# Designed miniproteins, single chains, continued (5): the designs that were tried, part 84

Each design is a single chain, and the fold is of that chain. pLDDT is the mean over its residues in the fold that is shown.

## One batch from the design tools (miniprotein)

Design m19097
Fold by ESMFold2-Fast:
Structure m19097 (fold): chain A 64 residues (1-64)
Amino acid sequence: VEEALEDARRWAEKLFGPEYGELAEQNAKRLIEEFGLSPEEAAAVATTAVALRHVGDQIDAEIA
């Protein structure tokens, strides 16, 4: 359980920075709590959501 959340945090942190790592971990925890996803499923969904958020942030920076 903790391993999947830690992996999600580390991946997002490595790719996008510590703020996105924290976001991935928090989102995964909420998915488990609210929707009853497995830790692995929640980690995958949260990591994907964080990656899409980062892409949006990059687009906003580019067109700002």
Scores: mean pLDDT 75

Design m19098
Fold by ESMFold2-Fast:
Order: sequence, then structure tokens, then C-alpha cells
Structure m19098 (fold): chain A 68 residues (1-68)
Amino acid sequence: SEEGEKLANEAQKLVVRGLNLAQVQGRTEEARELAERAIELAKEAKKLGNEKGGDGSIKGAQYVLEVT
């Protein structure tokens, strides 16, 4: 769905920002908060039928949590 695509895209933007905060700026606590929000948006995207976009964003967010 269009809404599922939008949520997955928003989650992916949070993953990119979280990765930059963690790896470039050393702001690990803020990076973790963005990653957790990205996971919630990605789960909602999956409920709306965007399984691939949701799964991709969850993996990206989990990586942010791994490096923080």
C-alpha cells in the first residue's frame, strides 16, 4: 500500500540518521532512540503489506542498535 511504502521510507530515513549519529557523531543514545522508532514504523509498514520494505528497515535499525 502507499501508506506502507511511506512508513518504510520514513523508517529507512531514521536508520540513515541513526547510523550517522552513532558512527560519525558518537551520539549513541539518540541513535538507539531513532533505531527503536524505525523498528516501530517498519512493523506498521509490514502490517500494511510492505513486507520487504519493513524487513529491510528492521534489519537496518537492528544494525544501528548493534553498533551502539
Scores: mean pLDDT 88

Design m19099
Fold by ESMFold2-Fast:
Structure m19099 (fold): chain A 81 residues (1-81)
Amino acid sequence: MLSKEEVLKLLKEIEEIIMDYINGKISWEEAKKKIEELVKKLPEELKKIVREMVDRIEQSKDPEEIKRIAMEAAFRIVQLL
């Protein structure tokens, strides 16, 4: 099983990917693929939270809402650690 520190590192990598998308450095298709690769390393309960986050971000067009969705997912994951 991943340690708490390893999960937090993966969350930070996911946040950096989302920020790169928001800042126009990568497309959503590229961001989604990178997040899916990181998600493969997570426990099943955490995978559900990240996939729900991805689906919500895909439906959003507002950068501030995208940031809020990402923060809510990160908070939920930290509560499970």
Scores: mean pLDDT 83

Design m19100
Fold by ESMFold2-Fast:
Structure m19100 (fold): chain A 62 residues (1-62)
Amino acid sequence: SRFEQLKEQVRLHIQDLKDRGVSPEEIREIGERIIKRLKQQYPDLTDEQVEELRKIIDEVIK
């Protein structure tokens, strides 16, 4: 699905930032900017889907 593709893209992007040595604090800031852009681009994105994206970011940062 479109949302499954978005989750994978977010996961890969955040993992790449982590692998490049970007700090957890900076990754959290970048993650919030990504979510803001995704909500603008995909206004049909549900609150539950936004929460799933935040959980992916948090899990990758760990």
Scores: mean pLDDT 84

Design m19101
Fold by ESMFold2-Fast:
Structure m19101 (fold): chain A 81 residues (1-81)
Amino acid sequence: KPSREDIDQEVELALLEIELAIIRKYASKLTPEQRAVDAERLREIAERAEKIADTSTNPDIQKQARELAEEARRLAEELEA
């Protein structure tokens, strides 16, 4: 049975994934100023995901968090291009 900590971490990762998906969906509609703001938010998402990966004892959560951090960093680079 998953711990409360595992559930809380999965919920946070799910919310971060939704936010990343929304940013990606609207990327082509963004102004340069909006892209800069969203790139900063994506870096924050990556940092929070890395913290989840570092603190989680669940290997599935660690993997999901690391993959999310990588994707967020890539999208941030794309928005700044």
Scores: mean pLDDT 85

Design m19102
Fold by ESMFold2-Fast:
Structure m19102 (fold): chain A 61 residues (1-61)
Amino acid sequence: MSKEELIEEILKVAEELLEKLGYSEEEKRQHLERLRQILETMSEEEIQVYLRIVKHELKKV
């Protein structure tokens, strides 16, 4: 996966997690925008680690 593809996968998982936690549409969109900005500053290796963590967290909710 390219860095862009990894970021999109993380945002998809994060959106599902925020939906399950009961965030509003506006809160979800703002949170995902901020997350995208943070992920753009990370290395591809850091993003791959982050993706594994968020997928694991999604299983808990």
Scores: mean pLDDT 80

Design m19104
Fold by ESMFold2-Fast:
Structure m19104 (fold): chain A 91 residues (1-91)
Amino acid sequence: SSREKEADEYLVKAAEAIKAGDVETAKEYIEKALELARGDRRLLRSVVAQLVRILLDADEEVKKELAPFLVELLSKIDPELAADVARRLAA
């Protein structure tokens, strides 16, 4: 769907920003991807799974800033999923 393609575009931009160490741009695209996925449980789970994979492969300094940001933002959408993500990123 158009919405799924737009989410994928935001995830690509977030991943590029993360690789570049551009935390502010990464936050912008993470927010856009999650907002787009709001209300669509399947898309939300797909977006979150991709973000967790990207962050697990990120530099520790970038992960330390973006992991709490992702968890906080996600807690406003799906608190149980936020708790699961927090556990996976704390390993």
Scores: mean pLDDT 87

Design m19105
Fold by ESMFold2-Fast:
Structure m19105 (fold): chain A 62 residues (1-62)
Amino acid sequence: GAAEEEALRQARERAEAEVARILEHYPDATGTVEQEGEDTFVGTVTTETQTFVVRVSARYFL
């Protein structure tokens, strides 16, 4: 429904914002945001030495 669609949008936007924030500290890194499962977005930032993972569930916006 509309509430679930808005929650998914907010979860994606938050995952993208967190990835962007990490990328500010790691300029040579690459960032991606993908949907994992029905209601979760996973942001991944890969550097030369480490990988950061951020998970945001749309459930928190319902």
Scores: mean pLDDT 82

Design m19106
Fold by ESMFold2-Fast:
Structure m19106 (fold): chain A 62 residues (1-62)
Amino acid sequence: GREQAEEAVRLAEEGREEEALELMKEALKSDPEQAERAGVRMVLLGHTELAERLGEIARELE
């Protein structure tokens, strides 16, 4: 949920992209609104590629 989304943003800032994506998958399944908020924050911080990968994961979960 929220904690996973916040942790994912922190990991993305550290360049730990795969770990960030794993936590975003968990956030998307448990708390989609927090995952969406974290995705927006990633775009604002310049992690556009990570945000795009999150979008693909969201599509797979649908």
Scores: mean pLDDT 74

Design m19107
Fold by ESMFold2-Fast:
Structure m19107 (fold): chain A 77 residues (1-77)
Amino acid sequence: SLELEIEAAEAGAELFLELKDNIGAAKHYIAAGEAYFKLGDYDKAIEYYDKAIELAEEDPELKEKAEKNKKKAEEAK
């Protein structure tokens, strides 16, 4: 279910933040944002993509993925 995907992604992001792995956390925030987008909750999708963008500073490709996903969510509102 999308709800289970969101819970798993949020838990994964918290775990990677505790490990000081910003890139790992960013990947999980993108997954949470994608699940919220599929659920039709575009505001929460944007919120999670913003978190991923902040954490993905050292990974330009991951940051670009989060920025593109954010734009899609903004256009879907």
Scores: mean pLDDT 89

Design m19108
Fold by ESMFold2-Fast:
Structure m19108 (fold): chain A 96 residues (1-96)
Amino acid sequence: MPKDLEAAYREELAKDPDNAVAYHFLGELAYAKGDLESAKEYYEKALELDPDFALAWFNLAKVLAKQGKLEEAEEYSKKAAEILGGKVTDTVGELK
């Protein structure tokens, strides 16, 4: 677990406390440590700031699956896929 990387993201949050990307990466670092509770909290905070953050939905689903909450994990994974599908539809205009 690179502690220096965690400190770097915490410094970004000190400059911009609404930085959903920084919260998401702090969640990934917590998950790598096996700290599922902190990982969940960071991903939830990222999603409070940016509900369209599909990668945060996927990673939250991964945390829930590891906690044995398989039904919730599947729902959140589908939510991430829906967000990505919407963006693809917006981008190409041909996928309706």
Scores: mean pLDDT 73

Design m19109
Fold by ESMFold2-Fast:
Order: C-alpha cells, then sequence, then structure tokens
Structure m19109 (fold): chain A 57 residues (1-57)
C-alpha cells in the first residue's frame, strides 16, 4: 500500500504535482492522458513506470 509512495517520495519533494499525478495514475484514479497532461511525460513513459511498480509488488 505504501511501497509506491516510498518509491516516489523524492519526486514528491522536487515536483509534488507530478508525484500526485503519477501516484493517482498507478492507483487507477486518473487516465494516462490526464497524468501526461500534468507531468509533461508521454503516455508510454507513464505506462513503463506503472509496469516497474507492478514488478515491485
Amino acid sequence: MELVEKALAPLKEAAPRAYEAILNYILGKISAAEASKVTGLSKSTLNRMRRKFEELL
């Protein structure tokens, strides 16, 4: 439950808006399009990040 938050903790301090968007995307609360809009990252990058976190669980 807190593993994703721990992994993203440095990003929360450096870019809190990007952190919130990535966390919500991983939790399925927002779409890849919304997360891309907030972070400026491509949808493919966001999908790759989510797969990385799935491997950690």
Scores: mean pLDDT 71

Design m19110
Fold by ESMFold2-Fast:
Structure m19110 (fold): chain A 70 residues (1-70)
Amino acid sequence: HMEEVKEELKKRLDELITKARELANQGSLEARAVYEAAEEIKKRLDNGEISVEEAQRHIDRLEARLAELE
């Protein structure tokens, strides 16, 4: 169960990173901040520096923030 949750979070991070990077490349400073934060969360999640629960909270916030830019 935990490994499945971690893989799901990584997929969400990859989608978030892709969308945020595209908007950042169009000149959005806000999207660039989301992109940088998502990259950092992915790195920390992969290295075990952050819990799955913490990562999920950060991802939820970043997804909401990015949605406001759409």
Scores: mean pLDDT 83

Design m19111
Fold by ESMFold2-Fast:
Structure m19111 (fold): chain A 66 residues (1-66)
Amino acid sequence: SSSIERLLEEAERLAREVVELGERASRELRLRLEVLLGLLDILRGLGLLSPEQERRLDELRERAAR
């Protein structure tokens, strides 16, 4: 759906920003990413993500854990 796609695009944007800023990434920026990833995990659990969207979420999770 357009709402899920927008959440994924926003999470991808925030993840890129966190990686680029490194230790300079604010707590607010990291928290916004964490909240979006949590929402996407809920949507995955409800079966609302396509296989491609699940792959993108997995890539985001790998980047956020590092």
Scores: mean pLDDT 84

Design m19112
Fold by ESMFold2-Fast:
Structure m19112 (fold): chain A 74 residues (1-74)
Amino acid sequence: MEELAEEAARLVKEYLVLVEGLSEEEAEKYAEYVREALLTAGKALADDPEKLAEFEAKVRADAAALRAAVEAAR
């Protein structure tokens, strides 16, 4: 989860700068919020492996969509 949260946060930052036109500083604040939220959710689901796996699968899908949007903006 930690590695996945870090990757998702990085992609959110890239998306906000390249697609939405936000400043790097503004994008970084939002990415930090996303990272923290994902880590908190993952920790809350640690006692339920099935729910944790479902959540991680959704985060991976969202990260893939962000990556595609970032690549399209380049």
Scores: mean pLDDT 82

Design m19113
Fold by ESMFold2-Fast:
Structure m19113 (fold): chain A 119 residues (1-119)
Amino acid sequence: SAREVARRNFEGIVEAARTAIELFQKAIEYADKNPELAKQYAEDALRILDAMISRAEAARTAVPELQEKFDEIIKLFEEAKEYVRKALENPETMKEYFQKAVELFRKAAEIAEEAVREL
């Protein structure tokens, strides 16, 4: 059912966002100690982020009733991606911008968790 498709997608978003947060927290930890390792953790998180955006875009098309919630999540992920892109272009900003990305992932996870509770 559309409800089951939506639930699985929101649950997948929550799990993926938690994994991405962990990777960005490691990137923040290593930003000063080992910038190359920090960049690698951030690139791993970006791959998860791209997969989450693609999944959310497919889900918004499959479940039009929940399009607004998926659009809000996609917007937060795209904003997080832009902060990560800027951090990778200027390593001095890594801690600040990776922290901004973490905040956006937490907001996206909260929206997805609330959506699961409403289903």
Scores: mean pLDDT 86

Design m19114
Fold by ESMFold2-Fast:
Structure m19114 (fold): chain A 84 residues (1-84)
Amino acid sequence: MSEEERKRLWAETVLALVEMQAAVALNIARQGASPEQLQEDIETLKKWGERALEELKDYPEIAERVKSLIDEAIAQLQAYLAQQ
């Protein structure tokens, strides 16, 4: 495997990890997470997004997808928090 192939696979892996992290956070929210847990999950997704976008700067299409997923997940978590 070339270094270029490895970097591309890493970018795809980052996207998959973000998708999984968002799905886990939303599933926990649907199960009745506490306000503290919701705030922690929002903060975790924000940090994940900042790191992922920095690492994916050379893969703009994947970076855009990551940003979209994180923004949508945070909005949904904030909606759950607002129901308190």
Scores: mean pLDDT 82

Design m19115
Fold by ESMFold2-Fast:
Structure m19115 (fold): chain A 89 residues (1-89)
Amino acid sequence: MEEKLKKAEEYLEKAEEYLKKAKEAVEKGDLEAARKYAEEAIRYAEEAIRYALEAMKEAESLEDILRAIGIVLRAIGIILDAELLLKSL
């Protein structure tokens, strides 16, 4: 469980990093790089959700369930932001 929560957090951090890179690429006018970074942000966010849901199945405490839910909600936010960015390109 804790290992899966840690992996979910690591993938969430990567998703946030790639979303930031996508936004920076848009500011620089590099639309090809922006698209690639946004797609990577979605991919990492989806992996974060997968690990968080797997951790939730093994969770024995309310605290761990809430932590996993928090990761899922943040990852969904990243996916929505990245998809909106892709639709604007």
Scores: mean pLDDT 88

Design m19116
Fold by ESMFold2-Fast:
Structure m19116 (fold): chain A 95 residues (1-95)
Amino acid sequence: SAALEELRRLLEAGDFEGAKAVVREMFEEAKTLEEMLALTEEVLALLVELRVPEAHFADIVGVMVEVAAEKLPEEERLAAYQRIVELANAAFAAL
């Protein structure tokens, strides 16, 4: 995806504010919890590959959770939070 390619470029340049903006846009374009979880896995794989520092890793995951809470129906928000955090913890443990 063009967004993932742009995200890689920003992360490699150390532009973590730009990276957060791209992740926000990717999640804002997602229409379902399943699409957001697929994006979560793709972004987390990239953060692990590029060995993104813990603080910036956590900030990017925070953006995912924030957009999910804003866009998803109330009944899906807790499940989204739990699944995103579970995926993030598993990815971070692989570092």
Scores: mean pLDDT 88

Design m19117
Fold by ESMFold2-Fast:
Structure m19117 (fold): chain A 66 residues (1-66)
Amino acid sequence: ASEEERKKILEGAKKAAEAGDSAAVAAASWEGRQLGAITPEAGRKAIEAARAGDAKKGYELLEEGA
């Protein structure tokens, strides 16, 4: 994936996390994983954290995998 795609995913996830929107963080994590912008492991962990309601942790895990 391009740096532009990675940046877009991370910016979207960051804004979602700031809003407490865990569903949007999970969606961004899934998209990042599908595009190869985020490692599969980081994307999976971010989705799990977001599904548990922890949008901030989901974003942090996603950022670590970029």
Scores: mean pLDDT 81

Design m19118
Fold by ESMFold2-Fast:
Structure m19118 (fold): chain A 92 residues (1-92)
Amino acid sequence: SMREERLRRIAEAAIREVETLLSYDEENRERLEEALELLKEETEEAMKRALEVLYGLSREEAEEIIEEAIRLGLSLNLLGIAVLRTLREREK
């Protein structure tokens, strides 16, 4: 489905971003490795957990961000997540 295809593309983009960060961010290595393993599961639930680990988000915040990313067709990368989070805060 379109939703599954979008979710897969978002996960692939996020994996590439996290792998790039792992190449130089030693201080956050454990957290980044945990998030990478979650993203590799390619499930909506695991992606929500990855956002909780990476950004200290609540389950509800992670769910809203994933839903917005799918709706807008945006890549789930660090900049994209920051943009979505900012937009969500402005709407409320």
Scores: mean pLDDT 73

Design m19119
Fold by ESMFold2-Fast:
Structure m19119 (fold): chain A 79 residues (1-79)
Amino acid sequence: MSAEAKKLLEEAKKLAEEALKAFEEGDYEKAKELYEKAAELLGEAFLLKAKEKGEDLEEVKEKWEEARKKELEAFEKLI
């Protein structure tokens, strides 16, 4: 069930850590790109879990996209 989702979550965590390090070093463009990649992997993990539950993937995608936009807007306000 969640083995692939766990792998995606671990990869997302590593990218998020690299994004934070780039942000602290003042490389905001790299931090933003790494953050976006981490968010995409989190979305994939979420979709895999929803697919195994037989949920509507389009509705799950829409909810994830709204959450991702909100997080990205919060990140952009820091710049």
Scores: mean pLDDT 73

Design m19120
Fold by ESMFold2-Fast:
Structure m19120 (fold): chain A 74 residues (1-74)
Amino acid sequence: APLSAEELAERERMAKEIEEAEPKLIEILEEELNNPDPELQKKVLEAYKEGIELAILYVRDPEKGKEELIKVHG
């Protein structure tokens, strides 16, 4: 069933909050990891960014988010 206009508005608000938090979360993670191997550091940061993007997609559109999870992990 399609999401209601109210549910879509609430999900968009939550998605924007995650998007606004992402740069600070990545900055904190980069500082905490401080990995001497820059290649591993880059891969870990990229994986977290992909995870955040997937979470945003799932919040905005649960059906598309589930489809993407199945493609990547199923």
Scores: mean pLDDT 76

Design m19121
Fold by ESMFold2-Fast:
Structure m19121 (fold): chain A 64 residues (1-64)
Amino acid sequence: KEDLEKAKEYYEKGDQAFAEGNIVEAINYYSKALYYAQKAGAPKEFIKEIRDKLLEASDAYLAA
């Protein structure tokens, strides 16, 4: 539904930002994706994917 579609949209935007090296933007988008995925009651597997990507982006930020 709307919240799940928003989660997927923000997840895709996060992936694009991360690929472009816009790490802070990627963190912001993945955080929004996680919020909407949890609100939507999305599958645990998808929530885990978003959390893993958020951690990856956060690690990249701290390593810079």
Scores: mean pLDDT 85

Design m19122
Fold by ESMFold2-Fast:
Parts: structure tokens; sequence; C-alpha cells
Structure m19122 (fold): chain A 76 residues (1-76)
């Protein structure tokens, strides 16, 4: 669970999303899916939805999603 939370946070930061907003994204994803049981697709969908709700620009969202997908493939 913590490794997936860190992957979400780091993916947001690498995409240029501010630390405060990246933390809010992690909290929103955790409120929507159980990271201990969720599939990679469920995690990516929740991450995408959280970024949209928090007003992350499309280019940053696309970059963050690509980074997260790669990180999840290495963790799972």
Amino acid sequence: AKAIEQAIYDSALEAGIPEEKAKEIVDMVKSRVDLSTASPSEIVEAFSEAMVELGVPREQRQKALIILAKRLSELL
C-alpha cells in the first residue's frame, strides 16, 4: 500500500504538480480505492479522476498518468 501511495505522489511531482496538490491527489485516490486490493487500472482511473477534480491541466495529467502506469508496472 505505501509503495503505491509513494508512486502516486512521485508521479504527480515528476509531472510538475505542486507538493500540496500531489498530497491531496493521494488522499483522494485513497478515499476512492483500496490500494491494497485495487487493480492497476482502478488506481490509474482514480488518479485521473482526482487530478481532474483538483484542476490539474491536461498536459500535466497526461504526463502524470504515463509516469504512474510505468511505476505501477515495476511495483506489481
Scores: mean pLDDT 82

Design m19123
Fold by ESMFold2-Fast:
Structure m19123 (fold): chain A 63 residues (1-63)
Amino acid sequence: MDEEEAKLAEEAMKKVKELLEQGDIEGARRTAEEAVKKLKNPAMAALLKKEAEELIQEYKRKS
């Protein structure tokens, strides 16, 4: 796995979680979408998209 892509995905997920903790669901979604577009590995992009959507749905249930 490309280390730069793995780091990009990790930082993106960290940012998504921080935004969701702050109640910024729209910012979290935008951050995930931007990271998916930057990832060249389709498997990593699909995994990031799935994990981000699952987290966003979880936080929507808490509202």
Scores: mean pLDDT 78

Design m19124
Fold by ESMFold2-Fast:
Structure m19124 (fold): chain A 68 residues (1-68)
Amino acid sequence: ALEEAQKLKEEARRLYEELNNKALSTLKQLLAEGSSSSDAYAASADLVGEGVKLRDELLAKADSLLAS
């Protein structure tokens, strides 16, 4: 249980960082392609939000394993 919960927490951190990196890459790419700053930032923010959701889901699963 503890080991499994720890692995899920590490996975949550990894996915959050991956999506944050993708958000920055997407922002830079869209701005380079001539997208508006507003549109580029909105797309980047959506990816950050997705990372938060995935992180929270994995953390909730880890907490569930610890609560059992």
Scores: mean pLDDT 80

Design m19125
Fold by ESMFold2-Fast:
Structure m19125 (fold): chain A 73 residues (1-73)
Amino acid sequence: SGAEKAAEGAIERAREAGDEETLELAEKALEVAKKKKSTKEAIDYLIQATGALGIGDHELAREYLEKALKELE
């Protein structure tokens, strides 16, 4: 699904950054995305989390991952 692919992107970026807390949250998002229907809102938040990791804003990345999880519930 779109959300699964976006979550996998966030996992890779968190792993590259060595951010174990954000990595754990991104892995949780992937597991939820596998069980739930992808929404545009969830995908957009997951992409934004990956972007935040790309600019070194780990706190913002976690905020977007939490928002994605909320949209997937």
Scores: mean pLDDT 85

Design m19126
Fold by ESMFold2-Fast:
Structure m19126 (fold): chain A 88 residues (1-88)
Amino acid sequence: SLEELKRRIRAALLVTRPAEQAGRWDVALEAFGYALSGDFAKAAKLLVEEGIVTPEQARELLREAARIMGYSDEEIERQLAEFDKLLA
């Protein structure tokens, strides 16, 4: 629905904000693309690999984005587990 798309855009904008604030627009655009596809774990990984945020800050961004999306606690834990696997 349009409401679901709006939530996804808001979550994606939240996740990309640190890259925007750092003036890293190329990283922000790539992270936004991942987030819009629902791959928040890849977006967060990119921010860590590019030195924009720490892994701990990325986990906090993932929790906040998942909350905007209306994800259950199980879905939030799944996103965090995927992020941890991508960083390992």
Scores: mean pLDDT 87

Design m19127
Fold by ESMFold2-Fast:
Structure m19127 (fold): chain A 61 residues (1-61)
Amino acid sequence: MVLEEIVYTPEEERKPEAWEHYQKGKEAFAAGDLEGAQRHFVLALLADPEFETARAQGRLV
């Protein structure tokens, strides 16, 4: 693909808001709505509990 695949983690299903945005983003991407897909994926990434929580803790035992 000429466009790089958007990286997203299904494990974020634990975060309903992030998971919902991933679902909408995937659907928009499939429909060719790249702007809508990007917006949803950005919102999902901003709500990434793993990134925010891991950075705050500083440890992943």
Scores: mean pLDDT 59

Design m19128
Fold by ESMFold2-Fast:
Structure m19128 (fold): chain A 65 residues (1-65)
Amino acid sequence: MPTEEEVVERLTQVPGIDKETAEEIVKRYGVEGVLNLTGEDVLELSKKYKIPLEQLVDAKNALRL
C-alpha cells in the first residue's frame, strides 16, 4: 500500500491541488479511501477544489499500480 506521504505527493501533481489541499483530501478519505474514490467522490472533489476530473481519476489509478 502507498504511504500517506506518497498519496499526498501524487495528488500534488494534479493541477489545482497544492500540498495543503492534498493533505485535506487524505485526512477526509484516508489512503485506502483515496485509492477507492467513487465517481461521486471524484465529482465532489472536482467541483469543490476546481480540479480537472480526468486528472484526479488518473492520479487515483496511478496510485493503485
Scores: mean pLDDT 77

Design m19129
Fold by ESMFold2-Fast:
Structure m19129 (fold): chain A 69 residues (1-69)
Amino acid sequence: SPLLERAKEMIREMAKELGLELSEEEIERLARRVVEVFEAGQRGEISAEEAREKMKEIVEELIALGKRN
């Protein structure tokens, strides 16, 4: 999936910028959540505000996972 691959790259770049280490499984899990948010937004199922809040939650989980590793 091109969207999933872009989301994985986004997660990897974010982790790198923050100096955090994530497993490939953790990257894939977070990337799938990013895809879910984007697809829900594209279908009009969530607002731009709700999409921003969901993305913030994903970033917070990325940081929490990186701190545990």
Scores: mean pLDDT 86

Design m19130
Fold by ESMFold2-Fast:
Structure m19130 (fold): chain A 55 residues (1-55)
Amino acid sequence: SNGYVILPGVEITVAVSRNPELEPILKKGTVTPVENYGIGFKLTKEDAEKIKKAL
């Protein structure tokens, strides 16, 4: 277990657009091909929670 979560790239982009202070999370995330929408980001659970709260 590595304490990571994969979130849709679209959700992360929207969250950063709403709260630009979250932009550094994009640099920490590993781009991962996922699901039917194409691209996700592998983030720490803590960073993923920050993105979800901004949505």
Scores: mean pLDDT 72

Design m19131
Fold by ESMFold2-Fast:
Structure m19131 (fold): chain A 76 residues (1-76)
Amino acid sequence: SAADVRAVADAIAAAHAAARALGVDSETLVAEVTSREDPSAVAEADLLADLPRELALAVGDVIAAHPSVEVHVRPA
């Protein structure tokens, strides 16, 4: 659903912002977030290539909680 896509995109964006606040300076990629159940539900979020472990695990937990959501990573 659009809400599931937004939840995953928001989690990725929050992890990006938190990593930047911690001084992580790595390549920025784009995460394209889509729904298998709702093809109109699309969002993009910036993603650092090298996320700290705690932030990577937090994003992974949100993705695991939303099994209808697909995440595709591409260069910015």
Scores: mean pLDDT 83

Design m19132
Fold by ESMFold2-Fast:
Structure m19132 (fold): chain A 65 residues (1-65)
Amino acid sequence: SELEEEIRELLRKEGASDETIEKAIEGLRLLKEGKYEEAILLFVEVSKSLSEKGREELRKLLDKV
């Protein structure tokens, strides 16, 4: 999906590992399935690899779900 590619590009730009990128994509899948608690836990882990600006940009992308 376009949103998945935007998230992948943001995380690559922020220097996140492939493992962190895949966690973000799994979090997006869980969020779309309404599994909010599980999604939040994954995005908390992902956010540890991001700058403050990167976290704000990720939040804006997730608001599109």
Scores: mean pLDDT 85

Design m19133
Fold by ESMFold2-Fast:
Parts: structure tokens; C-alpha cells; sequence
Structure m19133 (fold): chain A 66 residues (1-66)
């Protein structure tokens, strides 16, 4: 759903801020404005993958927690 996409975008934005890494911001913005929830989710997942590649999976998963 779009509600789940919006929540995931917000969590990814917070993780980006905590990690001081703006590299996924473009993909997160595209995901936030995508009308198709499946495509929006794909964009958000790509943004999270970029963070995981740069910072490591464990550190990114910790940053995604509230």
C-alpha cells in the first residue's frame, strides 16, 4: 500500500540522515512521488541497497529502527 511505502521512505530518510549519507536522496524522492506502490517500493529498496553497500547491512538495519 502507499501508506507502507510512505513509512518505508521516512525510515530510509532517517537512516540516510543518521549515516550522514545523502546518496539515496534522489531515489527516495522518486519513490515518494511514484503513484504505483510496486514501483515506489522498488525505488525505496534500491535506495536502501545503496546505503547497505556503502555502510554495511547491520549498520543500515540499526539506522532503520526508530
Amino acid sequence: SMEEVKEKVEKARRASILLKDPSPDGLLAMGAHEEDPEKALELVEKAIEILKERHGEEKVEEALKK
Scores: mean pLDDT 80

Design m19134
Fold by ESMFold2-Fast:
Structure m19134 (fold): chain A 60 residues (1-60)
Amino acid sequence: MEELKKEGQRIRDAAEAKGLTLEQVARALGVSVEELEKYFNGEIEPTEEQRRKLRVVLGL
């Protein structure tokens, strides 16, 4: 979905702006880096709990 790809890009940009590695973000969500990359690509929709954790980790 196009919306999920845009959401994934915002998450990636926010992580980069904070100097967080993909491994740190994935650990905070309790997922693998490979699964996190699928979220960034819009292949998998994160759960509401995972979205909440992303906002906390990224300061969104």
Scores: mean pLDDT 75

